Designed miniproteins, single chains. Designs and how they scored, part 13

Each design is a single chain, and the fold is of that chain. pLDDT is the mean over its residues in the fold that is shown.

## One batch from the design tools (miniprotein)

Design m428
Fold by ESMFold2-Fast:
Structure m428 (fold): chain A 82 residues (1-82)
Amino acid sequence: MEERIRELAERVRRLGEELGLEVPSVEEVAEQLRGVVEAAARAYREDPEAFEAVEEEARAHPNRELSEVGLEVLELARELAE
């Protein structure tokens, strides 16, 4: 899990830089992503149908790279919840 969170943090940071944003350190982004993954895992346990709807919205996101990052976060949340 931690290695995958760090990989995602590196991807998020790279995307932010490509969009012209100054982004936090990899460590700070990883901390934020852990919180998001944990919250999403709780949501999946409480309402898996609502979680699937969010997953479909992520797939339909007009920015392909943001869509892919969002789907990876949701996949990690599913694995954590199970």
Scores: mean pLDDT 77

Design m429
Fold by ESMFold2-Fast:
Structure m429 (fold): chain A 80 residues (1-80)
Amino acid sequence: SKEELLRAFYEEARAGLEAVKTEEDLEAFRERLKRRYKELAKQLDERTQVLLGARMIAIVTEAEVRVRHPDAYAGELVLP
């Protein structure tokens, strides 16, 4: 189902986020999420695409802050 696809995407994204430690990891993570988003977007309505896109941006932003500004999160996973 669409709900299962979205859940799987979020779980993959969260697991991937925990592995991001360097700028190289961040770049690979960003590209992996973008690729997965584009594939899922083909199967989703416009509203769901916008919501998924917003969630993806939030997760990528969390990864960027953890890599580039680790002092802001003290190593804890917290979404803005």
Scores: mean pLDDT 76

Design m430
Fold by ESMFold2-Fast:
Structure m430 (fold): chain A 79 residues (1-79)
Amino acid sequence: GEELKEEVIKKLKELDDPSKETLIEQVELIDLSTEEGIETLKKVLKLLKEGKPMSEIMKVLVDYHVERGIELIKEAVLK
């Protein structure tokens, strides 16, 4: 998991885009203990290797963090 995260961050740092810092922060927040986290990193890496636009990469990261945030809120408010 960690090597995959490091490869994704390295690829993001190579981009000449002002949003790369935000994307790097979102990648660093991915929970590597979850299957969803690992699959999200694989999707981001694939998009980066294929030269897909930053908007597609951002969408993958946003979708992951929205779903994770909803689950965390549910866990936090349910006693």
Scores: mean pLDDT 76

Design m431
Fold by ESMFold2-Fast:
Structure m431 (fold): chain A 79 residues (1-79)
Amino acid sequence: SNETIDLFVLSLINERFELALRAFEAIPEEDREKLREALEKAMPAIEEVGDPRILKIVELVLEGRFDEARELLRELAAE
């Protein structure tokens, strides 16, 4: 849903990786294009935060590397 995608983006920007992981895992495969569009739209805000961990997650998602993005989110959530 759009609310889940918005929660993912906001969680990433606020460096809340446990929330970001749960939101990411709740996004169905059919909404992955909507997720990519939301991240592209949010890019100025993401770049302003300047967290290289967030930038890596966004890059992986925009490249369609969703499994690698999930693995990185799991690592960050465990810290």
Scores: mean pLDDT 86

Design m432
Fold by ESMFold2-Fast:
Structure m432 (fold): chain A 107 residues (1-107)
Amino acid sequence: SMEEVKEKVLEIFKKAGDEILKIARKYGASDETIEKIRDIFNKALEELKQAKSLKEVGEILMKARDEIYDILKKELTPEQYNKAMEEIDKVFEKAAKEIQKIFDEYR
């Protein structure tokens, strides 16, 4: 049950990561910036394997989001950053809702 929850959470996070990398590239992120974002997601995936609660999962997700936003803000123009942020926020919101639903099913 809990192992199955973790596998589903990791799958959701991996799909979100792939989508965010596509959005970052679309709005002009360099290959170096894409590598940095990928490293943030890889670190978050390792932390998620050790997470014991929905609260810890949420904290890991928020930390990854904040680190990605900081990198993109430095790399992109304000216009590109604002557009990228709008699309990335939707990806994180969808992922958070899917993760919440999984945890609610295993209450």
Scores: mean pLDDT 85

Design m433
Fold by ESMFold2-Fast:
Formats: structure tokens, C-alpha cells, sequence
Structure m433 (fold): chain A 80 residues (1-80)
């Protein structure tokens, strides 16, 4: 896997997570929406880090962090 392929993989995971979050946003309480908004901001920050990454090791670290943030967001959606 190349750096570009890994970056595209992270971007695809980000886009899928955003689509799932926004599809369910109207079902969330204001408090849950605030928590999700903070997690979405963190996902965007991680996507920027992935774009700037110069090594596969850096990309693997960013991907793991992205997966953890997505998992936390999905937990909030499931608890609704």
C-alpha cells in the first residue's frame, strides 16, 4: 500500500462516518449534538494530519486515532 492509497482510505472512512452522523443528527438531543460536533471537529483535524503525513507510520497512527474518534461518535449515536 502506498502513502496515497492509505490517505485515500482514511479520507473514505472520514466521509462514511460524516454521512452516518449527519443522517442521524436530527434524532440527537442538543447535548449529544454538541458532543458529536466536537468529535467531527477532531475528525477534521485528523484528516488534515493525514494529508500532511510523510511516512506510513504517521498515517497508521492517524488512522488508529480516526477509528477511535469514529467509534466514540457511533457509541453516542447508538445510545440515542
Amino acid sequence: MSLDEKKKEIEAEYRKALEEIFAQMGKLSPEQQEKISKLVAEMGRLLDEAAKAKTMEELEEVKKKMEEVIKEAKKILEES
Scores: mean pLDDT 83

Design m434
Fold by ESMFold2-Fast:
Structure m434 (fold): chain A 53 residues (1-53)
Amino acid sequence: DPLLRALELVLAGEDLTPEEIAKRAGFKSVDELEAALKERLGMTLEELRAQAR
């Protein structure tokens, strides 16, 4: 699950750019990652990263 992989990367405390998170998680783009987060979790990548820090 690409979204689960993105969550793992954020929670691991890695200081990655949104583009790097999307690429490593298997998303085509940051826009695709953001759409998946909104659809499944109701939040943005920025909000998710804020919760992890």
Scores: mean pLDDT 78

Design m435
Fold by ESMFold2-Fast:
Structure m435 (fold): chain A 60 residues (1-60)
Amino acid sequence: MDILKEAPEEEQKKFLERYQKLSDEVAATPQEQRPEVLERAEKEVKKEIEKLKEIIKKKK
């Protein structure tokens, strides 16, 4: 993801850790509940991406 490489190393690490936790949560979820958990995880990832964009913009 191009936006990630423009972020500070510390923020990149936080994003990757959060993404991994969300991915693990989806993988651990039973099939019946998986679509809801996946949708929630996707929203969280989008929010984290928006935060990274704001951080990058403020540093320019």
Scores: mean pLDDT 75

Design m436
Fold by ESMFold2-Fast:
Structure m436 (fold): chain A 81 residues (1-81)
Amino acid sequence: MLKLTVVDLTDEKNKKTKVIEVSEDVTGEELLEIVAKEFGIEDPSKYELLFEYEGKERPLPPDVPLKDILKDGDVLYLRKR
């Protein structure tokens, strides 16, 4: 299980933060669907998750298991495409 902090960047006035616990075997696309459900988003295809890699924010790859990209305690950012 990975414990991830997700920061909602879709609302500039009310930045919501949630801690989500997921299996490290889920993919980036599956994680986006989980995050969308937690934030009440009906169409996850209009959104993306960003993670920090080498000091830069990058889109989370959709088809790669989280264990190959993320570690426990990592911060992700939810934004509209």
Scores: mean pLDDT 80

Design m437
Fold by ESMFold2-Fast:
Structure m437 (fold): chain A 99 residues (1-99)
Amino acid sequence: SLLERMRELALRGTLADTEEIIERFDELSDDDRIEILHLLALHGSDEARRLLLEYALENVDELDRVSQIAVLGIMALIARRLGDEELARELEERLESLL
């Protein structure tokens, strides 16, 4: 299935795997998107995480409120792992505004 393929790509977490995930991301439900984003946040390379952060921030406002909270939390984690504490703080403040 598509979800099984996306899980496989996310667990590998290379830049190329992340590019393939982004291309097909709109085919996933919001819950499945959150699962794949979380797997990439945990297992992705730094380059994959940078691409994911850029993509997710461009598209987060199109999600429902609950999904926005989840995505902002995952993106804050990615920003912190990449050493961008200022962006992580900004994303956490955006998340808190939705609570």
Scores: mean pLDDT 83

Design m438
Fold by ESMFold2-Fast:
Structure m438 (fold): chain A 71 residues (1-71)
Amino acid sequence: MSEKVAREVGLILRAIGAYLDGNVEEAKKDAEDYAKLMLEMGVSPEEVIERAKRLFKDYPEALKAAIEAAK
């Protein structure tokens, strides 16, 4: 596993964990960082949005933050 893949998984887990802990602002930041990392890794904005919809569907503020960062 590369360092970037480890960071990708870590950001997803931190965003979800923060949201479940009631820390919505941290969840939004982690979701934004996830989207920015995916773009940096060469994933298209459209694919980042589709991945965010699958990963953060139950975490609406995190989902919105990831989508806005991917635009």
Scores: mean pLDDT 85

Design m439
Fold by ESMFold2-Fast:
Structure m439 (fold): chain A 55 residues (1-55)
Amino acid sequence: MRIEITVLEVRPAVDVGGRSDAGLPDDARPGDRQTFTVWSPDRATRVEARVLPDP
């Protein structure tokens, strides 16, 4: 299966660092989607991950 990542929003965040706060489950199926935040030292990025079937 394929995963499509869409960036929804980028926010400055001078005091955050780290890692993704959520991911897709290992049993994710086509049609599933999840919104989560990816944290970087200087920014927070809000993304939507959507599971697509392989062509």
Scores: mean pLDDT 62

Design m440
Fold by ESMFold2-Fast:
Structure m440 (fold): chain A 88 residues (1-88)
Amino acid sequence: VPEGLKEFGEKLIEMGKKLLEEPSKELAEETAELLEELAELLERTGAPEELVEKLRESAERIRELAEEGKLKEAGEVAIEAGKYVEEF
């Protein structure tokens, strides 16, 4: 795993855990923005489409869950996305 990608995965897991402990719509929105930014960067650098698609789907899911007030579920999605990035 590229150095930066592993650190981004760890950061996503940390943000997800924080959402589980202290749910915040602002943190969920920030997490979705981070996922979208990472997907754009990875797509430009020729990362596998599967990874880019997973990050974009996760960002969209987090935004939907935040809109519904399901902030803990948004945190779980962030943790899953971070683990996927770390294992890639």
Scores: mean pLDDT 82

Design m441
Fold by ESMFold2-Fast:
Structure m441 (fold): chain A 60 residues (1-60)
Amino acid sequence: TEAEAELAELTRRVGPETVRRAASLVAKDPNISPRELAEKIGVSVPTASRLKRAILAVLA
């Protein structure tokens, strides 16, 4: 799917550990803001927003 392709590209950019941490945080709180996610995992807000959307789409 498009979401799986997006998540694969983001994994190349930020690394699999960062994606795993993002997935864990989103699973615990699906309403987490992109800003708060960015602060917790150490990425830019746009990158956190993209990660959140891709993770939610894959986990749906």
Scores: mean pLDDT 83

Design m442
Fold by ESMFold2-Fast:
Structure m442 (fold): chain A 104 residues (1-104)
Amino acid sequence: MEELRERAFEALDKLEKTGLEAAKAAGDDKAVEKIRELARRARERIEAGDTVGALQALSELVQTSLEAASKIPDKKKQEEYIKKIEEAGLEAARAIRELDEALK
């Protein structure tokens, strides 16, 4: 149980960090704030045992991060961040689903 929760938080932290880097590279200050808010909400949902709410917040976090990455002027960096966000998002979703199964 604790190991699954730790993996969910670690995966979420990685996604937040990657999304923030992408938003900063895009110069999108509004996306930076929204990413922080969504990551905080996802963590709060995980702590509350609301895995459905956590997955919903995660979905919005991934979408916001991808939209910010799409604004990066450097096409190579844009593609790199999109890939990293998608990979981190899938990792976080898997970790939260594993936690959900353990809570049932």
Scores: mean pLDDT 86

Design m443
Fold by ESMFold2-Fast:
Structure m443 (fold): chain A 82 residues (1-82)
Amino acid sequence: MSRAELHAIFDASLVDGKLDREGLIELLRQTSPVELSDEALEFQADMIIKLADKDGDGVLSREEFLAFARRTGDPVLHQLSL
């Protein structure tokens, strides 16, 4: 998947400029290098929100998500932060 496609998927997953749980699940489903179950995607999304959501509102700003992606070292998430 190209970097431009990753950015397009990310932008399409935003609601009012923020990444909610549903948008994050969709982003992870489309960018994951392995086929994950819906339950695994939900678990991963909940964990990311818990670790990256500093405001406690249950959604991630673009900046919060990109900062998290840069810190994790995940190759797909790291490409989104570039």
Scores: mean pLDDT 70

Design m444
Fold by ESMFold2-Fast:
Structure m444 (fold): chain A 73 residues (1-73)
Amino acid sequence: VSPETVRRVLELRFLKRLSQREIAEELGISQATTSRILTLGIEEVEAHFGASMEEILSDPELHEKFNEWLENL
């Protein structure tokens, strides 16, 4: 999976608030592929920030840094 595809899936899920189904349709891929990419992307984000995805989204400062990180991928 390309870094650009991972970034796009994360952007559509967390910035645009699309469901896995909507992301799959937008990118022309299966829901299973979208779920796999999303899982890998979340693991990469959690490793990079040293925090869970839930914690990142709940903390305003971490959420802002996450959005900035997505834009710079």
Scores: mean pLDDT 81

Design m445
Fold by ESMFold2-Fast:
Structure m445 (fold): chain A 66 residues (1-66)
Amino acid sequence: SIIDFIKLLKEKKLTTSQATRLLLRAMDKSVSKQEITDWAKKEMGLSKKQAEELTRKAIEVAKILS
């Protein structure tokens, strides 16, 4: 859910800018799940598992907002 996504953002200490850029990438149908995951890992210093989880939740939220 959107609430679970927001909770995860706060838990991982992501900035509003990072969260917004993540969601915009997840809403962009030309950007693959792997590209979003790789970007999140590099930009936010997350592990592969953490980046994959965050990307999955962002895509779920993007589908609700689309």
Scores: mean pLDDT 80

Design m446
Fold by ESMFold2-Fast:
Structure m446 (fold): chain A 96 residues (1-96)
Amino acid sequence: MREEILAVIREEAQKGRDEAIKVAEKAEAKDRIIALVQKMQDEASAAETIEEMEEALAKGLREIGQDKGGAPVLDDLRAIAVNMLGRAKERIEALR
């Protein structure tokens, strides 16, 4: 089960990464915002639990929201993070 949970977290984080990078590409300071998104998604994919994934995403979104170029795209990135967590939670519950 632990290895299955890790696989789900990695797969959903990777899927969300592609969506989040597309949003970051629309930002005024795109290269900087892409770097922040990549850092957030790397930390989320390294999570061993849903709680750690949620904490990594919350921390990353906070850093992006504090950036002047990141603030305008924050709501879109937050929506992606919520969808990633929802899908990961649903898949993990189905394993039980």
Scores: mean pLDDT 85

Design m447
Fold by ESMFold2-Fast:
Structure m447 (fold): chain A 55 residues (1-55)
Amino acid sequence: MSEEEIVQKAVDLGKKLLEEGKSVTEAIREAALYARDQGASNEAIAKAAKKVMDL
């Protein structure tokens, strides 16, 4: 899986959590943890977190 795919899936997870009523902080945390667990770089993890924050 490419880093771009990991970032996109992390953002999709964050969006789903926000739709379920989770806080922005929780959505960012879960998206970042997902990206990290998939082996993403620190830069890609930060990019995913920023994209969730910008939702």
Scores: mean pLDDT 82

Design m448
Fold by ESMFold2-Fast:
Structure m448 (fold): chain A 66 residues (1-66)
Amino acid sequence: MEEVARELAELSGLSVEEAKRALESAVNMVLSGQLSLDQAAGLLALSTGISRETARRLLERALEEL
């Protein structure tokens, strides 16, 4: 999670803490069954301004780190 949050921060211009909160929110929505991986990646991309493809990759890595 920390490494993925740092990468998201670098790509989006957010602080590491802001990136971590965004990732944790997206991860929790996927794990709770509220959103699919693609839906959560789309939401993350819209909130951070990165591409959907990049958001999906970062979210996949965050889920793997659990």
Scores: mean pLDDT 82

Design m449
Fold by ESMFold2-Fast:
Structure m449 (fold): chain A 71 residues (1-71)
Amino acid sequence: SFAEAARRAAAAHRAAGEAKLAEVIAEAIARGEVTEEEAREGLAAASEDQRTGALAAAAVEAGAISREELL
């Protein structure tokens, strides 16, 4: 069904966004721009909306989702 396909697509886009966000954070830590502790604290303090926005932006950057799909 369309609903099942939409749920699968949303899950895939979320997973791609999470993977890309993890890569970006790992690179920032490796470059000395943030510590692992600072990254963990920042993510823990972020609101659900802010985390969702970050994941969506990461997914778009990774090419897993188009900007139109965010609307």
Scores: mean pLDDT 61

Design m450
Fold by ESMFold2-Fast:
Structure m450 (fold): chain A 89 residues (1-89)
Amino acid sequence: MKKTIEEYEKEVLDLLRKAGASPEVIELVKKLFERLKNSTNLNLQFLIGLAIQDIVRLAKEKVPNSELLKAAQLALETIDRLEKYEKEK
């Protein structure tokens, strides 16, 4: 069904656009939601959820777009490293 995640994605993306996030930040956050939808690892899903919540918090605090971009990039890099760790076990 994926309804709850899709509704949350729409709300987050709308919030980011209203906060003045660049198209690049929007695209990185979409990639975070894609990872969340495709993951079956509960620890990875939890971390992705926290990363999205942190980006939303930063956007509400009206931080510069460069900080939003950095946060989204670091989140994706961290998720990639954790996914590689699961493959090494």
Scores: mean pLDDT 79

Design m451
Fold by ESMFold2-Fast:
Order: C-alpha cells, then sequence, then structure tokens
Structure m451 (fold): chain A 84 residues (1-84)
C-alpha cells in the first residue's frame, strides 16, 4: 500500500497523516483557483496529487541525506539556479 511504502521510506504514521493533510490543503487551495466550479474534482485530485507528492518528497529527502543536502531550501535554491 501507499502508506506502507511511505513507512519504508522512514516516515512515521503521524508524519504521513500530518504531511498528507498539509499537502491536500495546499493542493485544494491551488485547484480552487484553477477549477472553482468543480469541487468534487478538486477534492479527488487534491488527495491523489498529495499522495504522489509525498512519495516523491520522501524519496528526494532520502536522496538529500545521501548527497549531503540538508534542507528543501538548499535543494530549491539549487534547482532555481539551474533554471536561470
Amino acid sequence: SLRKKLQELGLSEEEIERRLAELTERNKAYLLEVIPDDPEAVERDARVTAEVALVLLAVIEKEYAEAGIRSDAEFGAYLRKQLE
């Protein structure tokens, strides 16, 4: 299951639920600006994208530790520099 994969990546059950809730709320806010007339699609898509995003973030965070990158801010700065 998705939850089991996230736990295998080092996330606790509490961290998984907290981070999924936070990502779902952010995604809902964004999607409501883009498709305000389809709240059922917003709810569905926000949850699915939050789940995918959390798996990707957990994998990246593990790779950060292995590469010596200590924060999302450092990685974000690196990516922004590559796009300039």
Scores: mean pLDDT 74

Design m452
Fold by ESMFold2-Fast:
Structure m452 (fold): chain A 63 residues (1-63)
Amino acid sequence: LPADLQKYAKDLVKQKFPDQKDKDKIIQQVINTTQSFSKGFSMPPSKGFVNLGVDMVEIDLKS
């Protein structure tokens, strides 16, 4: 995984879900979902979706 993806996931979760334990679970879900979208190049060039288990979030992918 790109280092920027890890940083983005952590920053996103920090803003949306500040709870420490939820943060770890959601970070992994963000990473897994973003990686899945990145494999296809079928998503919008700079954005994708992430299911954070509680909410759906549109994220900016590095393009």
Scores: mean pLDDT 55

Design m453
Fold by ESMFold2-Fast:
Structure m453 (fold): chain A 67 residues (1-67)
Amino acid sequence: EEDELLARLSYAVAKGDLETARKILEEMKEKNVDPEKVIAALKPFLDHPVSGPLAKELLEIVEKEFL
């Protein structure tokens, strides 16, 4: 379910788990999850000093591969 994938993505980012976050993005792409919802889930992490760089990297992947 889309909401479960978004929650799992947010949790992986909060934990700094880049490998798990990338796997979730691949699954989201296969399931045609709305890119705007993925971007909205990642934006709150951009201000965090530890997870911010990870969230930026994931946003670049979303822009390149989902849009």
Scores: mean pLDDT 78

Design m454
Fold by ESMFold2-Fast:
Structure m454 (fold): chain A 90 residues (1-90)
Amino acid sequence: SPLALLGLALGAAGLALGAAGVRLADAAGAPLEVIAKAIAGALTGIGGLFLALQVIADPNATLEQELEALRAGVDGLAAGLEGLAAALAV
């Protein structure tokens, strides 16, 4: 399903961006709230990634489930970007 595959890619991107944010925040000696925001971004990316994998693994997945996986991936990307942006602002 192209929608679930896109959700997977976006969730993975969110995880990568959130993880980069954690590394940058740690290196900068950022406050715990900035580190926590980057961790939350990475975890949201992981959530989107797992939902997309579940939909991809289901041969009976509906279009609604595929759109839900895409939305979760988009949410992961957004959260990852917010975490990275917070780390870069330190």
Scores: mean pLDDT 87

Design m455
Fold by ESMFold2-Fast:
Structure m455 (fold): chain A 93 residues (1-93)
Amino acid sequence: SSVRQLADQLDKKADEFKKQGHYRSAQILYEASSFLRATDQGLLSLEETISILDDLINEVRELIESGVISEEAGNQVISVLNSVKSSLRQLLS
């Protein structure tokens, strides 16, 4: 499944952030991966999943503004989540 492959990519990226000490950034990517795995199992629609990813992107922006996540790490997380959203939108076409 393309959705499963995206979840695996998010887990790998989360592991990389965790190894670098970016624990909150890693947690958000693991959370996104869990939602994609629910989508792969038919528990969430693609449209619902895209909406959840938008909510996670907004959460990352708030964490950057509050100083919980660095701007550099936060922008990388936003970039990854936007890439996943684009891939999910292609599956709707």
Scores: mean pLDDT 91

Design m456
Fold by ESMFold2-Fast:
Order: structure tokens, then sequence, then C-alpha cells
Structure m456 (fold): chain A 78 residues (1-78)
């Protein structure tokens, strides 16, 4: 069950990070949101990074934030 716990913890952290990114974007701090996202994604494994980027992309689209959405889409292609 350590593998399941580790997965849940990583996904939970990714969801919290996505919420922080979304809050920064809502405040018009899009460049700060992108820089924070870059720092966090460099520390995550590929699966958790993909989960975070997909969540950020969803939030960016809901907010109509094209710059954040384009960044997340490009990072998901890597």
Amino acid sequence: MKEEFDREVKEGIADIVAAVIGNLARQGKVDEAIEFLKRVTSKFDEETRKHLLERVLQIARELGNDKLAEFAEEELKK
C-alpha cells in the first residue's frame, strides 16, 4: 500500500499546486504562475508532472487564460 499512498500524496500535492497556479492566474499574475509551475514540474516525476499540467490546462481554459493554456499544452508535448 506504500505505492498507493505515494500516488495519492503526489496527486494531492499536484492538485494543491494547480490551485495555487489558478489563484495567481485569477489575480493577473500569469508570469508568476508560469514560473512557479516551471519550478514545481522540474521536481516531479513524469506521471505527476503530466497530472499537474493537465489540471493547470483545465483551469487555464476555464479562466480563458490563453498564455497559461498554451504554456501547459507545450509542456505536455515534452
Scores: mean pLDDT 81

Design m457
Fold by ESMFold2-Fast:
Structure m457 (fold): chain A 75 residues (1-75)
Amino acid sequence: MSEKERQIVLQAIQNGLELHEAGQTDLAIGLLSLVRGVLSAVGDEEAARVLDQALDALRAGDIQRLRSILQSLQE
């Protein structure tokens, strides 16, 4: 995953977390699903897999896991 791809994934997860904290979890899931679909369609399979993990965490309500994924991308 390149630096540009990493930044796209970081921004998508950060926006999803902000939407969830605003009580808009379904919209957050929709946003992450859309970004994941686009990255998969253009062949960014590593970025798509990270977003799949973030989506699983968000659907499960596991916000600590979602924050852990975000932190790992920043390291």
Scores: mean pLDDT 83

Design m458
Fold by ESMFold2-Fast:
Structure m458 (fold): chain A 98 residues (1-98)
Amino acid sequence: SASRLEESLRFARELGREFMLSTSKKNIEDYKELLKKKGIEINSEEELLEAMREEAEKLGDKFALEELKRAEEAGEGERTVYLGDAALILLLKIERKK
């Protein structure tokens, strides 16, 4: 029925959102752990954004800078996704230079 299809689509959207947020949070935590290993302690989202921006600028990574700018301008949830994307870009670029 139409109502059952609508319910199934709502459930699928909820699962997709939860998965995306979970993945973004993992990437953010992985980046924080990398900073901690370098002796950099992050106590706020603002400190994280600034640390990531400095790294992105040093690496010349325009994609990470674009995602960080989107994170600054976005609301809750969307901000976590953009921040997570920036974290992943930086993690991959740092790992590639080892």
Scores: mean pLDDT 80

Design m459
Fold by ESMFold2-Fast:
Structure m459 (fold): chain A 75 residues (1-75)
Amino acid sequence: SYTALDEEERAALEAEIARARAEGDEDRLEAAELVLRADREGLPVKEVEKELLEIIAKKKGKEELYKEKLEELEK
């Protein structure tokens, strides 16, 4: 079933986009913007977000930096 972001989740994602933009983290910015776009287009956002964060974490060897976000998505 398609799962849309709720107001709190969308606010958290917007905050993450703002932080990534301020830090110049292009990969994190791109991932967060892609999740927001998926929500707008009616795609299964939480599944897409989880897979993207797992791929980015593994590719960059930064699993610890994304663990909190990944744990949030498992709930």
Scores: mean pLDDT 64

Design m460
Fold by ESMFold2-Fast:
Structure m460 (fold): chain A 64 residues (1-64)
Amino acid sequence: SEEIKEEEEMGKKLGLWSGGEIDGVEDEKFKEMRENFKALQKAHGLKDDGVVDKEAKELLEKLL
C-alpha cells in the first residue's frame, strides 16, 4: 500500500532499510525496519508505534 511505501522510503533515507525494492508489502524486512524505527522514536521521546505521522516526519527531517 501507499502508506507502507512511505515508511519504506523513510527507512531507506535513515539507513534502516536493507530490503531492496520499495514494493509496499509488509514483508519481514519491512517489519524489521519498523521495529528499528520504533526504537528511534522511543530514543527521541516520541510514541513508539512505527507510524510515520506529522511528528515522526518532523523528527526525520531534523535527522536528515
Scores: mean pLDDT 69

Design m461
Fold by ESMFold2-Fast:
Structure m461 (fold): chain A 81 residues (1-81)
Amino acid sequence: DDIDDDSPYSDDQFDRSIRSIGAGLSTITTQDQLNNLISAVRRVGQRVGLSQSQIDQIIQMIRNGSNPQDVINFMRQSRSS
């Protein structure tokens, strides 16, 4: 519980992760790709300290086929709150 707790998730790492998710969202053609992106969103959200309700909302946006930019913007806004 104290091994990696001292290494906060940086703004640069978060931006890189969001860009990767956005690129993936733009190329979704299979259920497997969608499932992998949902897993990535959960991982990033947990690392930056998003609430479970915020993570769930992002996943709902992805499942509903929301624009990749809307997903990215929501993640950025959620982290800055």
Scores: mean pLDDT 74

Design m462
Fold by ESMFold2-Fast:
Parts: sequence; C-alpha cells; structure tokens
Structure m462 (fold): chain A 70 residues (1-70)
Amino acid sequence: ALAELAEKIKRAAASFGIELSDEEAETVARLLLARDPTAAENPEVAARYLAQLMGLTDPADIARLTELLS
C-alpha cells in the first residue's frame, strides 16, 4: 500500500514537472495516509491532498491527478 502509493505519487508529480526522489515520494505518501487512511484505496482522496500540497486549484489539473493516481 505505502510503496504503491509512493510510486503513483512520484509518477503523478513528474507529470506536473516535479521530480521527487523515492524517499520524498514515500514521505508524501505517509502524509496523505496520516490525513486519511483511505488515500491508498481512493484516488479522489489522494488527489485532493496531493493537489493541496502541489498548489493545484484548477479542476482540470485535479481531474488529471485523480486519473494518474488510479
């Protein structure tokens, strides 16, 4: 769960021009799971928190992020 979420986060961030190390991606995954444990199973929840961390407010960007985390 954690490793899979971290990999998805790293890939999603890269799609928006943000390069995360494996350690940074794992840290972000841990932060998301600490806020809502369902973030590993629910891409909409994960996308909401990740968008907040990345400063994304455009609904189209949030929708793209949800797709990348699915």
Scores: mean pLDDT 82

Design m463
Fold by ESMFold2-Fast:
Structure m463 (fold): chain A 93 residues (1-93)
Amino acid sequence: SEEEALQKVQGRLLEILNIIRTEGTASPEQLAQLQQLMAATVAQMRTLTPAQRKALLQQTMDQVMAQFGSQLSPAAQAKIQALHQEMLAVLES
């Protein structure tokens, strides 16, 4: 269902937040701002078409990687990329 898909996306975004928190060097303030961005993304997805949801997710992930990617090991970046692909697959169903 749509609600199940959005719940899965929210779960994967929280996993990405945890990777950045545990493996990066982000401040508590930056992590709080990231959590707000992720929550806003999920809320906005509820009002969008499937194609627009995918575009919004890509935009959000591009912003996350631009801000935090340089703080993360290649292995951590690969984990985030895998979670991003899982979210895209969920949104295509």
Scores: mean pLDDT 89

